# Designed miniproteins, single chains, continued (4): the designs that were tried, part 31

Each design is a single chain, and the fold is of that chain. pLDDT is the mean over its residues in the fold that is shown.

## One batch from the design tools (miniprotein)

Design m13121
Fold by ESMFold2-Fast:
Structure m13121 (fold): chain A 90 residues (1-90)
Amino acid sequence: AADLANALNTQGLIAFNNNDYSSAIANYKKAIALNSSLAAAYYNLGLAYQKLGNNAAAIANYKKALALATAASDSALIQATKTKIAQLKA
């Protein structure tokens, strides 16, 4: 079975797709609490904060996702996080 952290990240994505960004954030934070190395949850948390206009929180979470993705050699997530950080810093 997938671990609970991945299940909570998926529940967060479902909430995000329904435009329920507050529930998405809550579920991503629960996922991170169970697995602090889940880079995808930090990236998704960044997207949710960006949708709410909280660019500072979005950048902080994208940077954490980038650090974790780099440690995991996840080239796709490294590129995605760098792009988002550059867009919000311009």
Scores: mean pLDDT 88

Design m13122
Fold by ESMFold2-Fast:
Structure m13122 (fold): chain A 77 residues (1-77)
Amino acid sequence: MERDIAEALLLIGFAVASKIPDKEEAKEWVLDFAVRLAKETGIPLEELEPLVRENLLKLGFSQEEADEAIARARERL
């Protein structure tokens, strides 16, 4: 249940990020939201990484850029 709720909240967050005109700003918003959600729910960021990566790709970032951004986000935990 907790993971399903976190995934649903993350998808809502991604919908918000998709409305941000600046792609770099949208990327940082997605990463900040994912880190905050992981901290608040106790769910490991690793479990959310597939959804975060998918969303970054949808924003127009490459696989390498997404992986680098996620690695930096993990350091915030």
Scores: mean pLDDT 77

Design m13123
Fold by ESMFold2-Fast:
Structure m13123 (fold): chain A 68 residues (1-68)
Amino acid sequence: REEAVKRLRELAEEVAESDPELAELLRQVADAIENGDAERAQRAGVAAALRNPELGREVGRLMKEAGL
């Protein structure tokens, strides 16, 4: 769980220069997981996957590791 949140925040920083909207969605997923808000995590994760399908697969794996 903590490692998944950390990884999502690292990914957000990595894409912040090239895609600031994607970075914000990744931060929303991380914050939602940290707060236990599964509905918010799912909405932000789906939006991230639609914006970037390759990162969306990684986000899905991290959400699964976090127990979502």
Scores: mean pLDDT 81

Design m13124
Fold by ESMFold2-Fast:
Structure m13124 (fold): chain A 99 residues (1-99)
Amino acid sequence: SALERIRALVETLLAVAREAHAAGLDTEAAIRLLLTALGLEPRPDDSPEDAAAALGKRLAEIFGDPELAEKAAAGDPEAQLAAAERALAALEPEARAAL
């Protein structure tokens, strides 16, 4: 179900946040660790647009929204933002509990 996928995402993000905190990672290193945990292979030479498209597509796939995933992958910034906002809204209660 979509709820189970969101729960798996939240658990992954919390695990990454704990690992980044324990390692004393900066923001860029923490983002790279997050992308890797989501099954994306971040490269130092990837453009911000490529990274945003890949992340937006992955988040939309987790929510089971193939139209949003297609738009995000095509470089639609509104679709990428919508996917990110949906992920942040789902993560907020767990992030507050972890902090």
Scores: mean pLDDT 63

Design m13126
Fold by ESMFold2-Fast:
Structure m13126 (fold): chain A 59 residues (1-59)
Amino acid sequence: SEEARELVRRLAEEVGLTLSDEQVDALARALDRALEQGIPEESAVGAIRSWLRERRERE
């Protein structure tokens, strides 16, 4: 969804990462699927933040 894409872009911006459109789409789809499966938004967003931080540290 567009909302999930915007959220992912903001999360990447928070940690100082530049994501490709393909990466944004993949993470947005993962977020949408997690929410559809009843995973709390805080948990899904937290997982994305952790992944983004780990990726930033590897740069």
Scores: mean pLDDT 79

Design m13127
Fold by ESMFold2-Fast:
Parts: sequence; structure tokens; C-alpha cells
Structure m13127 (fold): chain A 96 residues (1-96)
Amino acid sequence: MKSLKKIDKDTIEVALEVARALAELPEVQTLFVFPDFEKGEIDIVARARPGVSPEELRQAVEEALKKLGIKPEDYEIEAREDGSVVVRLKNVKKKK
């Protein structure tokens, strides 16, 4: 009866691991984590430190996702001119 989708526990656990890894990056000043219950996704927004380009931040974020074993099909990444990078985690299943 609710129009909202469930976000799976595995997706939440992966999002927390991603947020933790991104928080450790020297390029990252601030992180925001937004559950999108309408899409069943979790959005993570990282803001660059002063002097870091959006492309440098994007490369650091992509490298962190790769080290965590996140598949390219399970996320969308966007670099913005304001120095932010958005990672949208889609229905990610934890690798067993």
C-alpha cells in the first residue's frame, strides 16, 4: 500500500562500507548519504576539498569502489562542476 520500495539490508551494508571508504579519502571534505525509497537506491554525495578538481575526486571515488569490489552495473557515478561526486547504489547484493 505504500509507493515506497524496500531497500535491502545488503544494499544498506554496502552503502555503509562505501561511505566509510570515501570518508577516508584525502580528496573528500564532506559526505552525505541519502536513501531513495522511491527507487530502492542509496545515493552518496561526496564534496571535494578545496583545490581538488571534480575529475580527481571522481577518480579517487571510482578507485575506492573498485577496491571494495563494487560492480560497475551496481552503481552510477556523476562528477559535478560544483566539486561534488554522486554515487547511486542500485540493488547491490553483498558478495558471499
Scores: mean pLDDT 75

Design m13128
Fold by ESMFold2-Fast:
Structure m13128 (fold): chain A 91 residues (1-91)
Amino acid sequence: AGVETRTAEAGDYRATLTVNPDGSVVIRVEKDGEPVAGLVGEEKGDTITGRLSVRPGAEEAFDAALRALGYEVVERKPIGPGEYEVTLRKL
């Protein structure tokens, strides 16, 4: 199959999830067209594991946007300011 794209809105935030045929995943979250969070990772079964970059104050918005896309954060490990290793699970 080709590239799969899903979009969802949570308040003022717009999230786009792209799943490539090789299982690589990109999630982008924008506010007023400006990027506030992004995740690059891989899909394995019902989970996505990857690296998250999030702007200060956008953490709750990212979690809400993920829920709107049908995912929840199950693990989050800080690796730097605004940078995390995360595991997401399909709802």
Scores: mean pLDDT 82

Design m13129
Fold by ESMFold2-Fast:
Structure m13129 (fold): chain A 74 residues (1-74)
Amino acid sequence: SHSNILRAIALLLRAIGLIFDAEFIEDEEVKKKVIELAEKAKKYARRALKNPDDEKAIEEAEKYLKEAEELLKK
């Protein structure tokens, strides 16, 4: 689906943005965890780009991205 490709691109860009934002985290353990989660989200977003019908890859990317974003709000 073209819609799934666009969704995967959006997830990939958001993950890259989180890695950049993580540089400003003062807590080293939180920074490490955010980068780890964002890298996992990036990995699954790339898988979804290669196979846009892989709904699980999109869902995993969204899950890790949400976990990283929640840590940034703290």
Scores: mean pLDDT 85

Design m13130
Fold by ESMFold2-Fast:
Structure m13130 (fold): chain A 59 residues (1-59)
Amino acid sequence: MSEAEKVAEEARQIALDAGLTPEEADRLGKVARRLVEQGIDPEKVLEAVRTAAEWLAEQ
């Protein structure tokens, strides 16, 4: 299991916990995977995902 795959799964879970739909959670997971694959630190990617999920959940 790659680190990118693991971060994608955590990002999806963060989105679901924030109250986003499964479709929105899947999209955030895919974005997180791509960012990690491009060399961005997993921790920073997950922090960005938390911020995005909170913003989207307020809409």
Scores: mean pLDDT 82

Design m13131
Fold by ESMFold2-Fast:
Structure m13131 (fold): chain A 57 residues (1-57)
Amino acid sequence: SSEELIKEAAEVGKKGGETKSGEEAERLAVLAVIYAQQGKLEEARELIKKAEELAEK
């Protein structure tokens, strides 16, 4: 659901957002939240995946 994707995106953004290497991950996570709120769940999930990949690197 939208709420679940929003929570996942927020968690990813929180973990990477405070570091320079995590700034891109935070931006993608914020975009994923916005897309999920608009009901674009497929695009939101893809952004979450990209944010997770950047946060791991």
Scores: mean pLDDT 73

Design m13132
Fold by ESMFold2-Fast:
Structure m13132 (fold): chain A 69 residues (1-69)
Amino acid sequence: MKEEVIKLALESLKLIKEADPSLSDEEKKEITLDIVEQILRGKLLAGELSEEEYKELLEIARKAIEEEV
């Protein structure tokens, strides 16, 4: 799961960079984190994640995104 979340974050960031190259690095990070958060929230609501796992995975995604810029 952690590796999958990192992959999701980095793939999402790449798609955002390709979709609109005019976005600032900060804007790209914010949009990417919002996408990952929505996906993880969906998994939480589907019963695939606990609240604790959701928070942990969101923090992992945030760190992965920060390291790429």
Scores: mean pLDDT 81

Design m13133
Fold by ESMFold2-Fast:
Structure m13133 (fold): chain A 56 residues (1-56)
Amino acid sequence: SAKDLILRGIGLILRGIGLLFESELTGDEELREEGEKLIEEGKKLLKEADKLLAQQ
């Protein structure tokens, strides 16, 4: 459902932001890359949810 995609998308974005913050505190570049990847994946889920809502 669109609601499920929104919740998962937001969760991934928040997790990604957390990893970016942790990366800045620790200097770990791998955490930065992972955080950016999660944010991008979350954005894709939100875009998919938007398409489902438009076709409802």
Scores: mean pLDDT 84

Design m13134
Fold by ESMFold2-Fast:
Structure m13134 (fold): chain A 74 residues (1-74)
Amino acid sequence: MEKIEELEKKIVELRRKFAQAYQAGDYEAAIKALDELIKTLEELRKINPEHQEEVDRDIAILKRQKAELEAKLA
C-alpha cells in the first residue's frame, strides 16, 4: 500500500510538470514528462491490479497524446 501511495503522489507531480511545460510551449519537456508519467502508471498497474482498467485507459490516452506532440515536432 505504501508503494502505491508513493506512485500516486509521483503521478500528481508529473501531471503538474506536463501541464506547466505544455503551457510554456516547451513540447520537448512536455513529451519527457508524458514518458515518465506513462512509465510510472505502468509500474502502478503491475502492483495494483484492482485499478488496472482505469490505469490502462490513462496509459492509452497519454501514449496517444505523446504521439500527437511528437508528430507536431517532426
Scores: mean pLDDT 82

Design m13135
Fold by ESMFold2-Fast:
Structure m13135 (fold): chain A 65 residues (1-65)
Amino acid sequence: MEAVREAAEEIGNRALKAGLADRAEVEGDKVTLYVRNPSPDDREALAILAGVGAALGAEVEVVEL
């Protein structure tokens, strides 16, 4: 549980630092990324992060504002 939560927090932090998400919310093993007007490159980067999160056992949800 702790390792999965750390993975969710890491995905959220990466998205925020890269400017891919305006906000990230972490609830246990789930991270929700709130994004505004993502470019095609942003969408690709978000999909890669979601895949990495899933491989680590974290649920990644992307919400467009």
Scores: mean pLDDT 80

Design m13136
Fold by ESMFold2-Fast:
Structure m13136 (fold): chain A 81 residues (1-81)
Amino acid sequence: TVSVAEFVEEALEGAEKLLEKMKANPKTSEEDIKEAEKLVKELRELAEQALASTDPARVRELLERIIELLGKINDILKKSE
């Protein structure tokens, strides 16, 4: 069973690695990099809220939003592959 803290840390690490891949790829536009940076920032803010929350329903909502943001970041990466 993955804890909320472990999931959140892995999600943040994954998002940052995706952003680094985008920055390393010359086919990635500056606009796509800026959008990805915005999504990574939003994910970090949601991660902090999830770690601070003691409400299981709120944590679930935040984790679902984190998963959605990871998907959006990955979709931006795929556009430049």
Scores: mean pLDDT 82

Design m13137
Fold by ESMFold2-Fast:
Structure m13137 (fold): chain A 80 residues (1-80)
Amino acid sequence: MAVVDSLTPLERRILRVLAEADEPLSPAEIAERLGVSQATVTRALRALEARGLVRRAADGRVSLDEETLARLAAERLAAL
């Protein structure tokens, strides 16, 4: 059972961007990297947070959950 099997294409792209980043990103930075609106990213991030796949820092920046990052690496999502 892979956590990525139930993700939308946008959610998968967000997780990839976060996996490639070496630091937490704001929703605006993610939106710029993906060429989508910040509102679209914010809605997708809420779904990912509800699943425990991403974590929000005190400053509002978002990163992959440590366990999720390890799982994505094992499932080749971060390598794609």
Scores: mean pLDDT 73

Design m13138
Fold by ESMFold2-Fast:
Structure m13138 (fold): chain A 90 residues (1-90)
Amino acid sequence: MSPQQQIDQYSRLSRQQMRRQLDSLRWWGRVFGVPPTPQQVQDMVDYSRNLVLSLIDTTVSDPDVRDEMSRRTQQISDQFLQQALQDLQS
């Protein structure tokens, strides 16, 4: 797999994982009648970001590819957090 394909795949998986965790958090909030807090959303995004960063660090041997993947993961996490917090206020 090319470095760009690896970056794209990790980016896609990161977004899917964060969305799945947010959907789960929202579902539990509906079950208990308590919506997720901004702090819970932040903690979930932080956990998912750190998990992906750890996987990148352990699986990618090329430091330039690791740095780019890490940068992309941070950007995706920041964008997802902003969108998720906005959706909670709607």
Scores: mean pLDDT 75

Design m13139
Fold by ESMFold2-Fast:
Structure m13139 (fold): chain A 83 residues (1-83)
Amino acid sequence: MPSAEELGRLVAEHLEELRAEIEAARAELPTLDLAPEVRALAEEALRLAARAVEAAEAGRLEEAGRLMLEALRLASEAGRLQA
């Protein structure tokens, strides 16, 4: 619904919160008993989310939005497989 640039602005507005959430998720991931395929998707989603935060901080809002959309897509797929 929002454009990639609009989503990138939302990422820029929530940089510290998103960084904290990504760091917390990365710390939790090794402690979870996840199927290898679910872990791989979760790791890639966190990697893309971190890149989205970096892009937003650099003012590259459209790139940040595109990266965040991809991260959310992978996170949804991981959730589907885990459930």
Scores: mean pLDDT 82

Design m13140
Fold by ESMFold2-Fast:
Parts: sequence; C-alpha cells; structure tokens
Structure m13140 (fold): chain A 58 residues (1-58)
Amino acid sequence: LAEHVVRQMARKEAELVKDASEEEQEKALRGLGEMARTLGVDPEEARRWFEEELERAK
C-alpha cells in the first residue's frame, strides 16, 4: 500500500511540475523523497518513479 501511495504521488507531482522550472521540479522531488521515507518507501525508488513519470509527461 505505501508503495502504491508514493507511486501515485510521484505521478501527480510530475504532472504538476512537468512544465515548471528545474528549481520547482527539485523541490517537488525533495518533498516526495521525504514522504517516501516517512511511509517506509526507499527515497531512491521514489526518485526513479518521479523521473520516469516526468519524462513520460513531457
């Protein structure tokens, strides 16, 4: 369940910042990483999911 929640957050955050500045994308990524850690999900996996979704959203 936690992995599912983090994956959904990664997708939504990527959609929100796909056309934003690099600084805003980095801020979103940091927030996602902290949430992943809190939920017991590897922040590196969350980063990978976010980057994958960001590339697909472009």
Scores: mean pLDDT 81

Design m13141
Fold by ESMFold2-Fast:
Structure m13141 (fold): chain A 91 residues (1-91)
Amino acid sequence: SPAAEALEQVARTLAGAGRRLAGSADPEVAALGRRALEAAEEALRAAREGDLERALRAIEEALRYLAEAGAVSEEEARRAAEELRRLVEEA
């Protein structure tokens, strides 16, 4: 489905961001990066299984950790989550 493909692509992008942050010299940023990566990998698994709601929740979790790390603004994370939620609801 187009929604599943979109969630997979977002999950892959967030996994890349989490992986990059996990290599940070700042231990707090690295910890948030690892958590974001774990959530993004969960989202990717869920999207591949067609579980769009589980994928969306995992993406929201990953975005929250990335926002806490300062990699995205809280407003950008909220906007992205809202847009993806609408996509899932239309599927």
Scores: mean pLDDT 88

Design m13142
Fold by ESMFold2-Fast:
Structure m13142 (fold): chain A 56 residues (1-56)
Amino acid sequence: GFLTREEAEARGRAWRAAASPERRAIIDEIADKLIEIGDNIDAGIAAGDLAAGIAG
């Protein structure tokens, strides 16, 4: 069967609990960068920057 969101979250929590502090720090850094990228993409779409970038 297909994995549910709840099951995926439970697995994520279990994996994080088993991970070393160093690995958790790396994941947090990557997550922060992904949030920043997502925010920049949202701003670009709202301002139409993506269309300008494609045209350039």
Scores: mean pLDDT 66

Design m13143
Fold by ESMFold2-Fast:
Structure m13143 (fold): chain A 55 residues (1-55)
Amino acid sequence: MSDEELEKIQKGAAEAARLLRLSPEQARALVERNAGAFLTPEQLERVVAAALAGT
């Protein structure tokens, strides 16, 4: 996965968490459910961190 693709996913996750008014636990679960299977552990934590910034 390119850095640009990862940044796009991070932005999308943050916006989704904000729009859906997710709790930190809900934001992590959403990212893990939708992206956990194809992200590395490091990439997953970056996307989770972005989603949490949106909460």
Scores: mean pLDDT 78

Design m13144
Fold by ESMFold2-Fast:
Structure m13144 (fold): chain A 68 residues (1-68)
Amino acid sequence: STKELLEKIKEELSKDPRFEAELVGDDTLIITNKGSVTSLIGAALRLIGDYPELEVSVEGDTIIVRGK
């Protein structure tokens, strides 16, 4: 399910001190970048490549991931 996939992504990102990830409801993951712009873009591109079933958008220092 989308929720299980987002929980897995959150768990992986929680190990990286450059990011803070929070689940909102069952369908949206909000990732806050505490690192550089390069780390933000790198993380967003990786998510787009690895999870084509998910919608990935960037809003300032935040990556928003949700089911399509």
Scores: mean pLDDT 83

Design m13145
Fold by ESMFold2-Fast:
Structure m13145 (fold): chain A 74 residues (1-74)
Amino acid sequence: LTPEQKKLIEEIRKLEEEYKRAVEEGDKEKAIETLRRIIELLRKLREMETDPEVQSLLAAEIERLEKEIAELEA
């Protein structure tokens, strides 16, 4: 992992904690906003990744979170 990738991972981890708190508080709007921010950082991480297998795993995680947003908006 490069220093840039480590920084992105740390930001994602902080946003995951914010997401968990928003869900605990019942704040759907904040939860959705936080998930969108996580997706943006995951997309950046995927662009930096050169391993096709890891890129596929990141793409799958992005798809999963996009589905989660759709369920929260329902």
Scores: mean pLDDT 85

Design m13146
Fold by ESMFold2-Fast:
Structure m13146 (fold): chain A 103 residues (1-103)
Amino acid sequence: MEPEVRVEGPLPRDDDESVTLTITAKVDGKTYTLTITINRDGSVTVEASDDSPLAKELAAAAEKGARQGRTIPDMASRAVRGVVAATFRHAGLPDEEIEAVLA
């Protein structure tokens, strides 16, 4: 099983008014697309391509990660890490291997 996570969008910067990123996760032969919008006021919106349990889990992981950040680039980085961790956990990787991938 070979999970894949891709990120598309502009490089986030501290002086951005807002940034919108598209995160695509491929796992178990399916593709999930998340649209994440982060605003300078710290608000985060995540939209999933469907309402399946995994899509909701990936969206929740992205939003939780982003809310732990303090700048737009840090929020974006943490959102992506959340999706990667959730995708790899669903693919059956143990937590130790997920931490190694994210290090």
Scores: mean pLDDT 78

Design m13147
Fold by ESMFold2-Fast:
Structure m13147 (fold): chain A 82 residues (1-82)
Amino acid sequence: SLKQRVARLITAAGIALVGAELARKFGRDDEAKQLIEISAEMAVEAAELLGRPDLAQKAREAGKSGDIDGLREVLNELIAAA
């Protein structure tokens, strides 16, 4: 179902975001950047499926700027909207 697809995307985005936090903490900047981009892409897809263009835009901006905290806020809003 659409709801199951959204749940999987949010879960995968969350896992990528935790990976990005750990990578950044240990100085693995290239890995952190890749994981932030992956998390943002999945968050954008989940937001689009939920009809939330505002959250899709926030996810794109956070992904582009490497803003892990901003992506975490988007994921929390996506969980609430799902």
Scores: mean pLDDT 90

Design m13148
Fold by ESMFold2-Fast:
Structure m13148 (fold): chain A 73 residues (1-73)
Amino acid sequence: SREEVLREVVAGILEGALEFAKRLLERGAPRAAEDARLLIEQARELLPELSPELQRRLEELLAELERVLREAE
């Protein structure tokens, strides 16, 4: 359905954004920590709207980003 396609698209966008935020944190980019915190909050709000499989995948990426964020702060 259109709704299922939209969920997959949103999940893909979030995956890309989380990976990009992690790279910015690892290279010490300006505002990277602030942007990562905002992205984590937004991703967690959207997570319940996704399938269990997509949630699990995004939770793994969120855990990685949160680890890198703790090390950067």
Scores: mean pLDDT 83

Design m13149
Fold by ESMFold2-Fast:
Structure m13149 (fold): chain A 97 residues (1-97)
Amino acid sequence: SALEREMEIGALEVHEAAAIVSNRKAIESTTDPALIAALQRDVDLEEQALDALQAEDYASAIKLEDQTAAHYETVLHDKRAAEVERRQAAQLRRLAE
């Protein structure tokens, strides 16, 4: 239903907002410039994904989630965070149909 779709999209928006807050806290807890730069890139991608979700631009949101997943896996070596982003992208693909 339309209501269920809105609720699922809202849950994805909450998850993105939580990821942004978590990464900002991680930035505050480190003095490693390379790690700060990598985490800031994740924040930038996640903020763009959240903006796209709120604009109902699901194609851009999916692309940004895939980019965030690749960055977690290849730069931060965080496979678990990458898998979370890929699951969110898959859910968005389903909801955009």
Scores: mean pLDDT 87

Design m13150
Fold by ESMFold2-Fast:
Structure m13150 (fold): chain A 88 residues (1-88)
Amino acid sequence: GKGTAIADDGLEVTVEAELLPDGTVRLKVYVNGKFAGEKTVAASRSNSGNLVATALVQAPDGTWLGIGVVLEPGTSKVVKVAVSRAVG
């Protein structure tokens, strides 16, 4: 699935999330349309049955972004993206 969130300073962050057969999630992160990074992370199940994946990715300006993604397990649809800038 794919989702977009806007950071505090107006930075547009797009995340593409793919649920892999081993239960991990592959996250591709784009900042203002530019590829910033890719992470494969373990997913946890929420009490609602959705999958939650989190990653820390470096933006093109050198600051770190904390990324949270919530996926629907039956469809791999991204239902929520959250982005925060980490203190550098």
Scores: mean pLDDT 78

Design m13151
Fold by ESMFold2-Fast:
Structure m13151 (fold): chain A 57 residues (1-57)
Amino acid sequence: ELSAEELEKEIEKVREEYGKELKELAEKKAPLEEIEEERAKGIEKLNELGLKLNEKK
């Protein structure tokens, strides 16, 4: 199981990865549906990691 510090680093990494994906989708002018789906996936992943981090605190 990840420590609180490791979870914080993972959250930052996930934010950066999804930020890059969303930027790429926006640059290629992907359909709004595709952009929203990718955003939803990012939010779900961040919420999961955030719950694990809160459990540590």
Scores: mean pLDDT 77

Design m13152
Fold by ESMFold2-Fast:
Structure m13152 (fold): chain A 96 residues (1-96)
Amino acid sequence: MEEEIRRLAEEIREAAERMIRAKAAGDEEAYRAALKELMEAFDRLIELAPPEKRPKLAATFVAGMLRMMAYLEEGDVEGALEAAREMAERLLEIAL
């Protein structure tokens, strides 16, 4: 279970970073693909998490996504990538 949670947190980070890079490059197809991967990995993380942890995981994910989007709207790709890493780390800490 711990190994699966760590794998999903890494998949969330990688998908979020691909999503950010695709959005910055104007690659709408790659953006949609990465967003789908991100959502699927997060859904799987929620399924594995104890019910009592799910609200905090959902709130952390939403806050992370909003922060990433805010940086992207300002053209700050590095800020968005840092927000993606921080989100994945917080999700891992909560889920374990």
Scores: mean pLDDT 87

Design m13153
Fold by ESMFold2-Fast:
Structure m13153 (fold): chain A 61 residues (1-61)
Amino acid sequence: HMAERAARVIEKEAEEYEKKGDFKKASTLYRGAADYLRSQGREELAERFENKAKEMEKKAK
């Protein structure tokens, strides 16, 4: 329950950085969310955030 809500808060913050063009910070936030979700046993959701982090990393160049 709480893991998904915490991830949503981090996702919203990451989206804010993405909107500002700060893809490096957005990537870092998505990775943090993925690590947290994995620690909570939410592997499928963690994979989703990991993929978002990689997408942001490509845009950061």
Scores: mean pLDDT 81

Design m13154
Fold by ESMFold2-Fast:
Structure m13154 (fold): chain A 62 residues (1-62)
Amino acid sequence: MAERAAELARKASLEAAELLVAVYIALGDLEAARAAARAALEVYPDNEAMRAALREAEARLA
């Protein structure tokens, strides 16, 4: 039971992080998008969507 609750919490957190990064990119707040993507990658280091979002934000900031 504990592992199921932790899995649901992680999935909800990942979905919230994906939405947050997408909103920041849509608003043009690339620094906030980069920070949110970096924070998500500390928890989900193999998430390719977050890696792509981080690269996109950094490329647009450069």
Scores: mean pLDDT 75

Design m13155
Fold by ESMFold2-Fast:
Structure m13155 (fold): chain A 80 residues (1-80)
Amino acid sequence: MMEELLEREKELMERTRELLSKLSEEEQKELMERIAKVAEKYREKAEEAERAGDEERLAEVAEEVIREAERVLEEAEKKL
């Protein structure tokens, strides 16, 4: 599970890098701020799952963060 999530995170980072290369400096800032807000939103949930030792729940939270970040990338792409 964690290995699969790490691979998805790498793919997300690669997609983000490619998209950033096509965006203006202002658009890059907006995109990065939106991604940061997604991470912050799920921070408490991730910490709670980690503290509980619930590996399955932690994986669910990580997957939700990745999905939200993917949606942010899709919305940024529409602004191109």
Scores: mean pLDDT 76

Design m13156
Fold by ESMFold2-Fast:
Structure m13156 (fold): chain A 67 residues (1-67)
Amino acid sequence: SAMEEAQELGEKAAKLWAERAEKDTGKEVKAEGEAVSPDKVRITVTVLGETGVYDSSVAALKKFLAA
């Protein structure tokens, strides 16, 4: 359950990240969130064929999404 919660959080964070980046830049952005552990999520962002990978704690993502 904790792992499933982390996965849902990662997916929501990736979606919000992509939506905000698309609004700010006008560019197509793809983002994917994957739970690595109950406390850690990996977010992969692709813009114009360039891919960035970001590891984040679940606590940090909860704070970000609550803002």
Scores: mean pLDDT 81

Design m13157
Fold by ESMFold2-Fast:
Structure m13157 (fold): chain A 88 residues (1-88)
Amino acid sequence: MLSPTQQRIIDAAIELFKEKGYENTSTREIAEAAGVSVGTLYHHFPSKHELFEAALTVSIERQLANATPEQAEIKAIAEAVLNVTSKL
């Protein structure tokens, strides 16, 4: 079960991994972006690999939820495009 602190760390990890990639992102950069100490990050995620697995899982779950306004917008655009294409 994710705490609010774990959620902030995971959010920072997702954004940095998307921008720089896994190999080019350090746990220190993730801690700074999340607003936590490096010690706090290592307390919740003992390795960069464990953090990556958690970030990947949360990212997939958020994309599959389809309950966020951003995902609703993407779905609406996709449905509009498919509706136009199906009439041709």
Scores: mean pLDDT 72

